# Designed miniproteins, single chains, continued (5): the designs that were tried, part 101

Each design is a single chain, and the fold is of that chain. pLDDT is the mean over its residues in the fold that is shown.

## One batch from the design tools (miniprotein)

Design m19485
Fold by ESMFold2-Fast:
Structure m19485 (fold): chain A 80 residues (1-80)
Amino acid sequence: KEKLLEEIKKVLEEAVKVIGEILSLTHPPEEAAELTAQVKKRVEGLVEKASTWDEEQLKEMLKKAEEELELAKEELKRLK
């Protein structure tokens, strides 16, 4: 369980970084910073909730987080 939660945290951390880059390319600096902070808060809340989930739920979340990260990376490529 702990190992899955750690993997989820790493994927979500990478996703926040990618989303932050997208926001910095598509929004003014002040707005991008605010939106990035909101994404960080959502991720922190999601990780907190995930700590109460079983192994099967964590595996599903990891799969979804990986899918979302790939979509975000594709969006970033489209913007460049």
Scores: mean pLDDT 79

Design m19486
Fold by ESMFold2-Fast:
Structure m19486 (fold): chain A 74 residues (1-74)
Amino acid sequence: EPSEEEKEIMLKIQEIIAEVARKVEKEGLDEEKAKELIIEKIKELTKEYDKKLVLKVVSKMTGRPVSEIEKEIE
């Protein structure tokens, strides 16, 4: 089972995705800009929470390896 902190991070990531999805729908934000915004907001989460834990949660949610996510964030 995920830890309480992992659950909190997961909820924040879901909020980020929902916000960006709304901008795509409402403002006609293109796919590349949407991806950029998600990455930027995840970078901010790594300043608020443990970076390794944030990367682990994103990896679980996306099915992508941690190493790939880390390269995109850095």
Scores: mean pLDDT 79

Design m19487
Fold by ESMFold2-Fast:
Structure m19487 (fold): chain A 68 residues (1-68)
Amino acid sequence: APPLSPEEQAMIAELEAIIADPEATLERKLAAVADDPLKKALLEHVRATHSPEEIKALAQETLDLMRS
């Protein structure tokens, strides 16, 4: 199999983290972008408009597509 790029590895790790704990992952991302009001607002909007189960399901589908 071709080696995954650092960007692909980071995306896979992020998707796995979202699948394992979507709420904790969103809190960590919010903390990481605390100094960027636009990114913070976007993440807060995602949390407000999507259930943890919906976010988890979308992350799983994306991960499966990346591995196929």
Scores: mean pLDDT 77

Design m19488
Fold by ESMFold2-Fast:
Formats: sequence, structure tokens, C-alpha cells
Structure m19488 (fold): chain A 95 residues (1-95)
Amino acid sequence: MGELILEGVRAMLAGDRERLAAIGAQFRAQWPSYTEQQLLDVLIAILPELRRLYEDALRNGAAPEISRETIEQALADLDRIEELVAAGRLDALFE
């Protein structure tokens, strides 16, 4: 699951619509078999790699349809998730 999410983000940032659609279909088929907690555990495990992908996109650019504002918002969301994980406040992700 984590590798699938990372590949989806890479495809999105690259503007590879065909790859993104295929990954999205795989994600939709697989994610209902995961509990909310299992999905959170996956997200936490991939946070450092997600951050690297968005930081690289912010530095080197992404597909034209992906705005700088979108990338900056994604990084801000990752910062919030990392803060909540460090504080043991994963409950706040659902508020």
C-alpha cells in the first residue's frame, strides 16, 4: 500500500495521467480491505518519502496542472501530521 501511494504521488507530480489512473484504480480496489488504523500506519511509514517528493517538486517543479500553492499546502499538511504523530495525537487527524 505505501509504495502504491508513493507511486501515485510521483505520477501526479509528473502529470502522468495514465499511470495515475491505473494506480488510483489499484488503490480504490485495495484500500477498503484496510482499517483506518492500518491506513494511518502506512501513511506514517511513508511520511519521510512523501516529504522528499513534495520538496523535490517545490524545488524543481511539477506538472503544469500542479500549482506551487498545492505543493506548499501538501507540505503543510505533512508538517501537521508529523506534529500529531510526535505528540501521540493521531485522534486529531479526524477532527
Scores: mean pLDDT 78

Design m19489
Fold by ESMFold2-Fast:
Structure m19489 (fold): chain A 67 residues (1-67)
Amino acid sequence: SAMAERAGRLAAEAAGGEGEGGAGGSTSDYQMHVQGKGEEAARAAREAGLEGEDGLSAARSIHREGS
């Protein structure tokens, strides 16, 4: 659960960043940054041993806009 929370937080930070800071870069740079954060969150979840539904739920939250 802590890893799922961290994965969601990293995804949110990647998507929103620091707000104004995220808008400062080019679209390509921003997409690479977001991709890197998503990969890092997924890697952290796997390293923590979050497999099955818990790990899947965390990974899905990264690519979905829940609202």
Scores: mean pLDDT 52

Design m19490
Fold by ESMFold2-Fast:
Structure m19490 (fold): chain A 87 residues (1-87)
Amino acid sequence: SMEKFEKIKEIVREEIEKAGLTAEEEVIEYMAEVVLKEFNGNEQMAVDLAREAARIAKERGRKKVEKEDVDEALDRLLHPVKYVLLG
């Protein structure tokens, strides 16, 4: 629903801001779409995706979360064993 989409957008925006970063509205919308599609709108997964994307952006020396950070964060959340095995 539109109400659920807006709620997920608020969650991801707040988590990015808490991390000390920013994101364009289009990136916030993309993150919310990913959470709805891949995690059925799970609010905890919205938090986890936003935190991981922010961590990746910081590791890459950026103050802004980009769609590429979201894609990498999604890969890490869907394949956690991959990152344990690779060190």
Scores: mean pLDDT 85

Design m19491
Fold by ESMFold2-Fast:
Structure m19491 (fold): chain A 55 residues (1-55)
Amino acid sequence: SDEILEEIGKRVGLSVEQVRLIRYNGRAALRLYLSGEVTAEQVNEARRLLKEAGL
């Protein structure tokens, strides 16, 4: 699972830790967005890729 998260991170310009938060904790993902650490487009694309990967 970490390899898939790392690959998604590379595709969307996020760290594996940021992809992990987006996958497991929607509230933490919202905090990342509100703090300016990630864009809405990065979050939406990461979620799409996670769903495509069956995660």
Scores: mean pLDDT 84

Design m19492
Fold by ESMFold2-Fast:
Structure m19492 (fold): chain A 100 residues (1-100)
Amino acid sequence: SMRDIYISQAQYLQIGAQVMRDRAIQVGDDTTARDFDRVLTDTQDLIDRADTMSVDQLRDEVIRLQRRYNDVRTRFMSTMTTQQRQQFNRDIVSRISSYQ
């Protein structure tokens, strides 16, 4: 269902933000780590409230969070090589598979 797709996208954001936050901590980028912590907190709140939301509300909130995540990710990953970017994408996909 569309609801299940949006919940899966929110879980994808949570995993992605966690991977990115951990990387930001490793390189000592406290500002980026904090930005990803905010995305993590808001994504967890969305997942916790998902059952109380309409499909349209859930869609709009997921899109908003995806935009925030992508803004922080784009800034942070601008210094990464293509190989590092591909490795992060693989790690995220692997972690999503663990939720099945």
Scores: mean pLDDT 82

Design m19493
Fold by ESMFold2-Fast:
Structure m19493 (fold): chain A 87 residues (1-87)
Amino acid sequence: SSEEKKLNELLKQGLTYLSQKDYDKAIELFEEARKIAKKLGDKKRERIIDSLIESAEMAKQGNESLAASRFTGEVLRLVGEEVDKEL
């Protein structure tokens, strides 16, 4: 759908700005992506996007190393990769 394509494009752009350490722009794009995920009823991607926003805000506050680790996990979840979890 057009909404699905827009969601994917916003996520790609947001991740690009994250890689450039433009956290404000990344957060704006992720907030727009979140609105589309919510409209689609995609609770899984909505939760991942919420985590991306939280991590970007953490990086903006100076916790860049912790945020970078979190970004890796969030991106892996977003592309559907499974990571072993402690129960």
Scores: mean pLDDT 78

Design m19494
Fold by ESMFold2-Fast:
Structure m19494 (fold): chain A 63 residues (1-63)
Amino acid sequence: SMLEEALKIVEEYVKKHVPEEKRDAALEAGRNAVRIAVFQGKSLEEAVRTGLQAIDDALRRLE
């Protein structure tokens, strides 16, 4: 499904680019944003972009 594909992309991004100690917060933010975007009918590209932005926002709030 589009949801599964978007979640996979966002989760792989976190595994490759986010330090272990921040991964739980990043995954929570990214997954929630992707689920909302898909529920709102956004495209795969838009859902992924929204998830990545949510990760960036969450990481900035942690520091």
Scores: mean pLDDT 86

Design m19495
Fold by ESMFold2-Fast:
Structure m19495 (fold): chain A 55 residues (1-55)
Amino acid sequence: SLQDQLAALRAEMQRVVDETLREIDRHPDRRDELLARGDARLRELHQRIQQLLSQ
């Protein structure tokens, strides 16, 4: 269902946030790089949510 797809995407977004923060804790010298990667991934997932809601 649409609700199940949205729930899965929201869970993936939370996973991206959690993984990015853990990686920054392990490699603080790579903070800006890791934030940029996480941000890009979150933008992709947000666009997928918008596409699902517009169908």
Scores: mean pLDDT 87

Design m19496
Fold by ESMFold2-Fast:
Structure m19496 (fold): chain A 85 residues (1-85)
Amino acid sequence: SPEDQLSDIIGKYQSDILSGELTSERALDIVEELKSLFPQLTPEQQQLAIRISEELANISSLQDPEVSKKIREIVDEMRAGLKEM
């Protein structure tokens, strides 16, 4: 289910943060997975996906500002696609 897929993506994100192995490339991969899943998510889950993506953009800005910019562009696309009630 989309809910299970979101949980798996969040688990990967948490694992990468805890291990200290989060690279800019890995951050972009996580955000691309969230973008792909985004249309299938509930409004609440979409807001969570945006928050995670923004945190990944912030982390990536320290390593690769170009990747951080790409992540922010995806976040802007996600915001444009937010479900209304």
Scores: mean pLDDT 81

Design m19497
Fold by ESMFold2-Fast:
Structure m19497 (fold): chain A 87 residues (1-87)
Amino acid sequence: RTKEFAQEILDYIEKLKKTGKEYIEIGEKTGDKVLIEAGKILIEVAKEIEDILNTNEDVSGEERQKKIEELKKKAEEALKKVEEHKK
């Protein structure tokens, strides 16, 4: 892996974990089930991306990239759902 690519993915994982934890904390304080669910999804996505980066499974680089992109889309959908719910 290149250093730049690794740093971008690590920064993304960290952002998802931070945002997910904040959403869960706010949701628990306010009783907002949508926010709690979205936060859980963000943390799950971050963990799954970490697992993909650390796996030694016989998987092509193209397949790994596709899985990461699908997980990113799942996180984006959760974030959009929160934005729509708050308005």
Scores: mean pLDDT 76

Design m19498
Fold by ESMFold2-Fast:
Structure m19498 (fold): chain A 90 residues (1-90)
Amino acid sequence: DERFRALAARLAALEARLDALIATYGETPFLRRLRQQLAQVRALFQQAVDIVRNGIPAPDLAAQLLDLAGQQADGLERLLDAYEERQRAL
């Protein structure tokens, strides 16, 4: 419950940050790849949500998908932070 809400908020924040960067710099190949990666993370998150919502008796699978989505979100946050820092330093 708490983990699902926290990750959903993080994914929404990542999407907003990425949209802002695309609006500023255009859809470069790098930003397009990050958008594709975010879509994949959202798909993993949605699979975990669907397991819980549909009452599928696979709590370990749901937890693994949520952990994987969280790890990939951490990676995206680091890439966006590094990109924004480089742009501000120029």
Scores: mean pLDDT 85

Design m19499
Fold by ESMFold2-Fast:
Structure m19499 (fold): chain A 63 residues (1-63)
Amino acid sequence: MTLESLRKKLKELGVDEETIDRYIKEWEENDLPSPEIVDLLKEIMKPQAEASRAGARALAAAA
């Protein structure tokens, strides 16, 4: 994965530019994405999935 691809994906997820710059800086410093950075990317995606699940739970509770 390129740094450009990472920046684009983070922007599409609604991550702010300050956070994106931090991740890119860490990637450049490490010459490889650490497993921690990969996990952070998954966690950034999870809040959207959890928000959807919270909405689904609220609808199920209303039924």
Scores: mean pLDDT 62

Design m19500
Fold by ESMFold2-Fast:
Structure m19500 (fold): chain A 88 residues (1-88)
Amino acid sequence: MEEVFKEVEERAIAAFPQHADVVREATRKALEIAKKAYEKGFREGMAQAATVLASGILAADPSAEDAVREITRYLAELFKKKEEEEKS
């Protein structure tokens, strides 16, 4: 779980260094929510974590729509892989 969010953080900061502080804070909050949701409902936690990440970035910089789209897509892909591994 932590490795997934670290990978998202590093990729997002590399692509959008101007949003580094926002990405770090949003990723930290998303990881915290994801960890709690892993105990109560994996799917709901993934959706909530993605929403917190997107909302955090957009609240700090509304012009960061492209950064949010890329980060959210990457996070969704990583969560999908995690879910597929759990099924298999």
Scores: mean pLDDT 69

Design m19501
Fold by ESMFold2-Fast:
Structure m19501 (fold): chain A 77 residues (1-77)
Amino acid sequence: VSNIDALSKRPVTPENSILGSTLLEKAPQMTWVKPEDVYHIEDLKTLLEGLESLPFEKLPPELQEIYEALKKVLEEH
């Protein structure tokens, strides 16, 4: 039986919307369901820092959605 806590803790939603959607459009042969590699918190924090360096109003709507998703996942972590 899989550890449900580990699965719920995985940042699959923001990774899928940020990396997964971009990779899916460029390379549909990608394993978008779940990558074999472990998601690195460092990557998520770097994205959040980049988005925070800009005022929220100046962010494109796509980046505003990404910011909200990243914040939610990092709050759970």
Scores: mean pLDDT 54

Design m19502
Fold by ESMFold2-Fast:
Structure m19502 (fold): chain A 61 residues (1-61)
Amino acid sequence: SPEREERHRALAKTVKDVIDNKLSEEEAEKVLTEEGRRLGLSDDSLANVIAHVKEQLRQQK
């Protein structure tokens, strides 16, 4: 659906911004939690996204 595609696009943009700006894992979790809740993600989906982004941030060190 267009609404779901828009939510995925918004989340993807936030994820990319977090990674490109090299935020700390703690700051990334806060930003992603706020955006994910705004977009209506389930706690499980949000936890998976946060875990994935934290792993990517660790690999950039």
Scores: mean pLDDT 81

Design m19503
Fold by ESMFold2-Fast:
Structure m19503 (fold): chain A 74 residues (1-74)
Amino acid sequence: MEELVEEARKIVLEELKKGVPYDEALIKGHIYFIEKLTDKDIEELAKELGIPVEELKELLKEELERYKKILKEK
């Protein structure tokens, strides 16, 4: 997961270098992060958050769709 956080951070920085607004750059980084999470990453996050893995998977799917919708509206 640590490596994935750094990869997502790189996406944000590269988008900012291209002149993309900060909020849009952050959303792109979050989309990348969520799409690249492994089952093990999701299990660890669920444990840290104190929620069931199945509930976290549903929340991540909803968050991903929300972010994609925001990008389409720009």
Scores: mean pLDDT 80

Design m19504
Fold by ESMFold2-Fast:
Structure m19504 (fold): chain A 81 residues (1-81)
Amino acid sequence: SPLQERLEALRRRILEAGRRLYELLESPVLDVDAIMAALDEAIEARLELYRLLGDEESYKKLLEIREKYTEPLREGLRRLS
């Protein structure tokens, strides 16, 4: 079904973003902008997944986590670089 195809596509996006994040974190030099972009892609795919599933509570919670932690995480990674 179209819904199942969209769910599988979102699952692949989440897995690919996670793999990319792992590769970036295994690098001897941290590319903070690339790490943050890979994390953002994983979050965006999960938000779309929650929206398709009608999971409004998880959607709102993930938005709150993103808004609260994105800049502190970016700053922390830049300090480690």
Scores: mean pLDDT 86

Design m19505
Fold by ESMFold2-Fast:
Structure m19505 (fold): chain A 66 residues (1-66)
Amino acid sequence: MEKVLEAEREGAAGPLSPERLVRLGEAYRESGLDDEASGAYLVAAQLYRERGDFERAEEARRKAEE
């Protein structure tokens, strides 16, 4: 569980922004791919949290748990 490279920009606003991941998750859900949609929302929530945007992170996480 020990990671020194944790909290890297690897999961932050890189090539995939959390907003883009939310859109991707919604597209998967519309296609009936609920597992894929959940994954995308969870990653988006993590990225929002890492950026300090806890409100959007919680919203994305909530969508993933639906």
Scores: mean pLDDT 71

Design m19506
Fold by ESMFold2-Fast:
Structure m19506 (fold): chain A 115 residues (1-115)
Amino acid sequence: LKAQLERIKRLVVDYLVREGLLSEEEAEDILKSNVLWYPGLSPARRLALETLRLLTGPLPDEEARARLDELGVPADLREELIALNRRIAAGEPVSDEEVLALLDRVVAFARSLEA
């Protein structure tokens, strides 16, 4: 489980840096278990960080659903995020391809909020 969580954390952080939602400095701080929170995060950055939190610190279904609902995440994407969170919490193997495909959808939705 710990090795999978560390892999997912690195994968998500590296993806967010590539997409311009995190700086390399912010990524290094997060990877060192330093949480860096800025006031006034854009909707895209806020959703990206909440997705990172969910995938690297799995939450109970109801708490995950409430947070994603508060962020206005569409029902289909929300249920996929909850399902992935549940699998990670259960120690089930998750591929990098599955995580990246879901992140693409999350980032696309988040950027649509800033249009």
Scores: mean pLDDT 74

Design m19507
Fold by ESMFold2-Fast:
Structure m19507 (fold): chain A 76 residues (1-76)
Amino acid sequence: MEKERREKAEELRRKAREAILEGASATVRLIKSAVDYLGLGIPEEEYERRMEEEQRRLREYEERARELLEKRRELE
């Protein structure tokens, strides 16, 4: 009973951490794209494309992390 709940809560916690880390990685890629745009002079169209893709990923990871953390709290 309690052991199964703890194992499920830990799995959800691990998945939430993974989603948060993926979001952090997307943030780092956004910063790199901005640096590339300002420093290397990549085309504005390429910069906008990269920003849009990484911002979309950030939203997806944030939503996934929120949902997983909510499910984890239900088990604690």
Scores: mean pLDDT 74

Design m19508
Fold by ESMFold2-Fast:
Structure m19508 (fold): chain A 77 residues (1-77)
Amino acid sequence: MEERLLEVYVTALRMGHEHRPEGASLAELAERLGISRSTLRRLARETDKAMETDEEFREKLKEAHAKLREELEKAAA
């Protein structure tokens, strides 16, 4: 499920932006996504695998990251 992996990645980036000196914990990320820590670890592993083996997934991640960056920059302005 590519969409779910993108959701995990985007949520992690958003949390990193919000917690900029402290960083986001794994527990906070799992809570924000509404999933268990074990599910989050599994999705993170699937994301790592997709990043290494799936060019289409990398392109979707790059696009999602660019959209998130634009959204955060507009919110900060």
Scores: mean pLDDT 64

Design m19509
Fold by ESMFold2-Fast:
Structure m19509 (fold): chain A 92 residues (1-92)
Amino acid sequence: ISREESIKLTNIAMLMLALAQEAEMQGDTEIAKLLRDSIRKALKAFNEGKYEEAIDILIEGAKKVIEQSKNPDIRKTAEGILKELEELKKKL
């Protein structure tokens, strides 16, 4: 993975963390927990040099948010994150 791709993945993870905080503030505690769990698992894979696995973990997290969240703004943000993750995966 390049430095640019590593920075992009970190920025996407930060967006997902911000989304978890927004979900918690909106009372969607299950979505907040799901996002934080996905970020934690992805960080572990990233630290082990498993970059494709880290991206796949975040992709699955974003997909679950889209499926399970009742908040249309949270779903829309998760759809944007998913698109960025899929584009990043194509460049690996």
Scores: mean pLDDT 87

Design m19510
Fold by ESMFold2-Fast:
Structure m19510 (fold): chain A 70 residues (1-70)
Amino acid sequence: MKEEEERKKLAEERAKQIVDSIKKANPDLPDEVIELIYKKVREILEKNGYLTPEDAAEIKKEVDKLLEKR
């Protein structure tokens, strides 16, 4: 029980750090894209505890699709 709460908290904190870094590097990104990245990263970290290169590639594909819809 406590381990699951700690995992969720760590996933949320790490996802926020990743999103903050991405936003700083890409200030022109729409809030919708930032929210999508946060949601996907948090979900993967919560499930697996880490982000694989394959997971990162899938997130990038979804971001690219959102940016195309402008």
Scores: mean pLDDT 75

Design m19511
Fold by ESMFold2-Fast:
Structure m19511 (fold): chain A 61 residues (1-61)
Amino acid sequence: MVDLPDDVDSPVSPELYDEYSRALRDQDWERIERLRREIRRLVQAPPEFQERLFAALDAVT
């Protein structure tokens, strides 16, 4: 594909979220904490996204 559509729609990249989700599934705490810190510092994440991310983490732990 020579034409790349707009990949920046949300403040958080879908790739970043997907990677975090995989880290949660693998219970990779180091990666989870690292990604969590990055997501937090990354542009203001929507409250629904942050809650969802947090709930997922809590459910795993």
Scores: mean pLDDT 60

Design m19512
Fold by ESMFold2-Fast:
Structure m19512 (fold): chain A 120 residues (1-120)
Amino acid sequence: DILATYTPEQRELLRRFMEAMAVIHAALAILELIEGKADEELARRAFEESVEELRRMGRYEEAEELERIYRERDVRRAYELIRRAGREAVRVLRQIPEAGESVIATLEELIREAEERLEE
């Protein structure tokens, strides 16, 4: 019902935002698994759920890349995906009037953290 309040253009932007968030969630779950910061079973489920969501959205290439990153424990690539997907999510949300100001702030902080990790 919340989607009924959006225009078709806003619904497309929301879909792109959801795709970007699924990538971010999967990459964060990979990092949690690698760093041992979370319960392994919980982090694995979060990863599997995010990858399956991307497949349902038809984003098969991103889903396959995330599984490769997880298999290879590619920390650098996980942060690169967080940075790129975070930037896309912010770009999409800025196109929706009066939407996501607090979410944009949270994503900007996540992008900053990823940039710091990539700078070493």
Scores: mean pLDDT 79

Design m19513
Fold by ESMFold2-Fast:
Structure m19513 (fold): chain A 88 residues (1-88)
Amino acid sequence: SDGETYSRMLAAALRLVERYGAEATTARQIAEEAGVSVGTLYRHFASKETLIRRAINTHTVGEALRAMAAGDSEGAKKILAEGDELLA
């Protein structure tokens, strides 16, 4: 399904960015890791940059919300700052 494919692409982008950094990560590597074609990737995202930004943002917001729910406001701030660093 589109939702499953979308989630796989975001997860693949995060995994590769954590291992290699955003600049060294290619659209082809993300597509291969997600089990989709590069054409499918570009059908969902205008660019590699847009995909990586959405992946980091989705993960970062989710982790920050979990930290806040646990009462860890300082941890939430650190998670948001680390997400911004990954986008630079």
Scores: mean pLDDT 82

Design m19514
Fold by ESMFold2-Fast:
Structure m19514 (fold): chain A 68 residues (1-68)
Amino acid sequence: SKEEAIEELVKALLAAKTEDEIIDILRKFKKEYKLTVEEILEAVKRALEETTDPKLKEMLKKVIEGLK
């Protein structure tokens, strides 16, 4: 389901180490699960709320601004 795809996307984003890795993850999930920009934005916002890593927070904030 799309909800399961969003949950898996959040998990993948939480494990990401670089901005390039985040972009690759987003492209993969968009193609594989046909997620909308709104669904991708939901997953990125959830990952931002759940992470305690300050580097990941900054990378995810940049991605959110790029998607708006």
Scores: mean pLDDT 84

Design m19515
Fold by ESMFold2-Fast:
Structure m19515 (fold): chain A 64 residues (1-64)
Amino acid sequence: PQELADKAIEAAKAGKVAEAVDYLRQLSELNAPEDLVRQAAEAIAKASGIPTEDLLKAAAEDRK
């Protein structure tokens, strides 16, 4: 789980927002700890301007 969070953060910092969001969804699918999902979402929010809450909601959609 930590490695996927690190990859999401790195992708976000590199401007690869779509790839970063894909890693965020993979973290959600693996039922990763909320702290890791939040850290990745915050990094993507800083890079993309998308609110952290919207990113967390998108990551959780596949959980249903």
Scores: mean pLDDT 75

Design m19516
Fold by ESMFold2-Fast:
Structure m19516 (fold): chain A 68 residues (1-68)
Amino acid sequence: SRKLLEEAIQDVSLAVRKLLASTSDPDAFEKGLKALEADYEKRLPKDVADKVRSFLDTSRLLILSRLA
């Protein structure tokens, strides 16, 4: 459902912000993002998890370009 997707995106957005606040190391950040992807894939329906993963991919590219 759209509400489940919106709540998942808000939750993952907060998790990414917390991860970024905890490290300035790109490698540590990438490991953290992969752990988040795996966690959401286990907890969410596949269609919602796929959209969360797309959001994480976009966030990864944007943030890693700033950390590099």
Scores: mean pLDDT 76

Design m19517
Fold by ESMFold2-Fast:
Structure m19517 (fold): chain A 72 residues (1-72)
Amino acid sequence: SLVEVKGDTLYVTPKATVADIKKALKTDEDIIFKGKVLKDDETVGDLVDEGLQNGDVIQVGDKKYKIILVEE
């Protein structure tokens, strides 16, 4: 699976898109990272190139999720 949800933690592969994360969370809310609304077609790999690291937090509506990067 490209995205695995465990409580408030998201285990994501570099190939997962923002749309894949929304699907795994069963949400249509915007995903916000460091004050920026993420586009659905951006990959986790693209976000890593822009500075996303293990343990970083994304905001989805009123909820916060910790990101853990996993290899496929």
Scores: mean pLDDT 85

Design m19518
Fold by ESMFold2-Fast:
Structure m19518 (fold): chain A 67 residues (1-67)
Amino acid sequence: LSEEQLRRAAELAVELFELLPQPLTEDQIKAIVSTLQRLYGVSTEQLVEALREMGHDELADLVEKYG
């Protein structure tokens, strides 16, 4: 997996989470993570790390807990 693909997956995750009504449900978080895993071949752990590096700690915590 390239660094560019991981970054694009994390950026898309942020956009998708922002488009959904808050608070996010567990099912919505799982659906987004599953979709990104299929599209980009990213793991949940890779998404969590990328989100933390981007400063989205709250989203990273949700993905880690529910993804």
Scores: mean pLDDT 80

Design m19519
Fold by ESMFold2-Fast:
Structure m19519 (fold): chain A 66 residues (1-66)
Amino acid sequence: AAAMAAGQRRADELGTTVARELKKVHEELKKKGIIPKSDEEWEKITQYIAERLAPVARAASAALAA
């Protein structure tokens, strides 16, 4: 049981790190006035980027593991 969670731990840590960094970037860009103050537009942009990066990150991880 715990061993199965360990295999997913790496993927979860990567996902958490990406989400955390995106949150910091959002806050910094918001302070600089570079992005809209609307969290709705930011969420759409962030989700689009995350969806595009997810398969690239997965493919890179698989290629490195192979």
Scores: mean pLDDT 62

Design m19520
Fold by ESMFold2-Fast:
Structure m19520 (fold): chain A 95 residues (1-95)
Amino acid sequence: SELERLQAELDRLQAEVDSLTKKLNEFIEKKIKELNDKRKERMAQVDAETARLAAQGTPEEAAVRHKELRSKANKEIKEEARKFYEDIQKLLDDL
């Protein structure tokens, strides 16, 4: 009776831990995918804009603008990664 009650409570706690672990893993996987998708999009935009500028301006002007666009894209990606790190820390603090 008492042993059966304790076993039921342990089973409930294990199910809660398993549920939380699954949710955390799903959150991490979703965020990694979002960050990778954003990185791919931003780099594609940089490449497209660089190609456009190369067709319209001098090679030197295109090279300068490419560096500026790449720098901006990298800064934005780094900021998104920082926010993701803060989101993970907040989740861990709430556990």
Scores: mean pLDDT 80

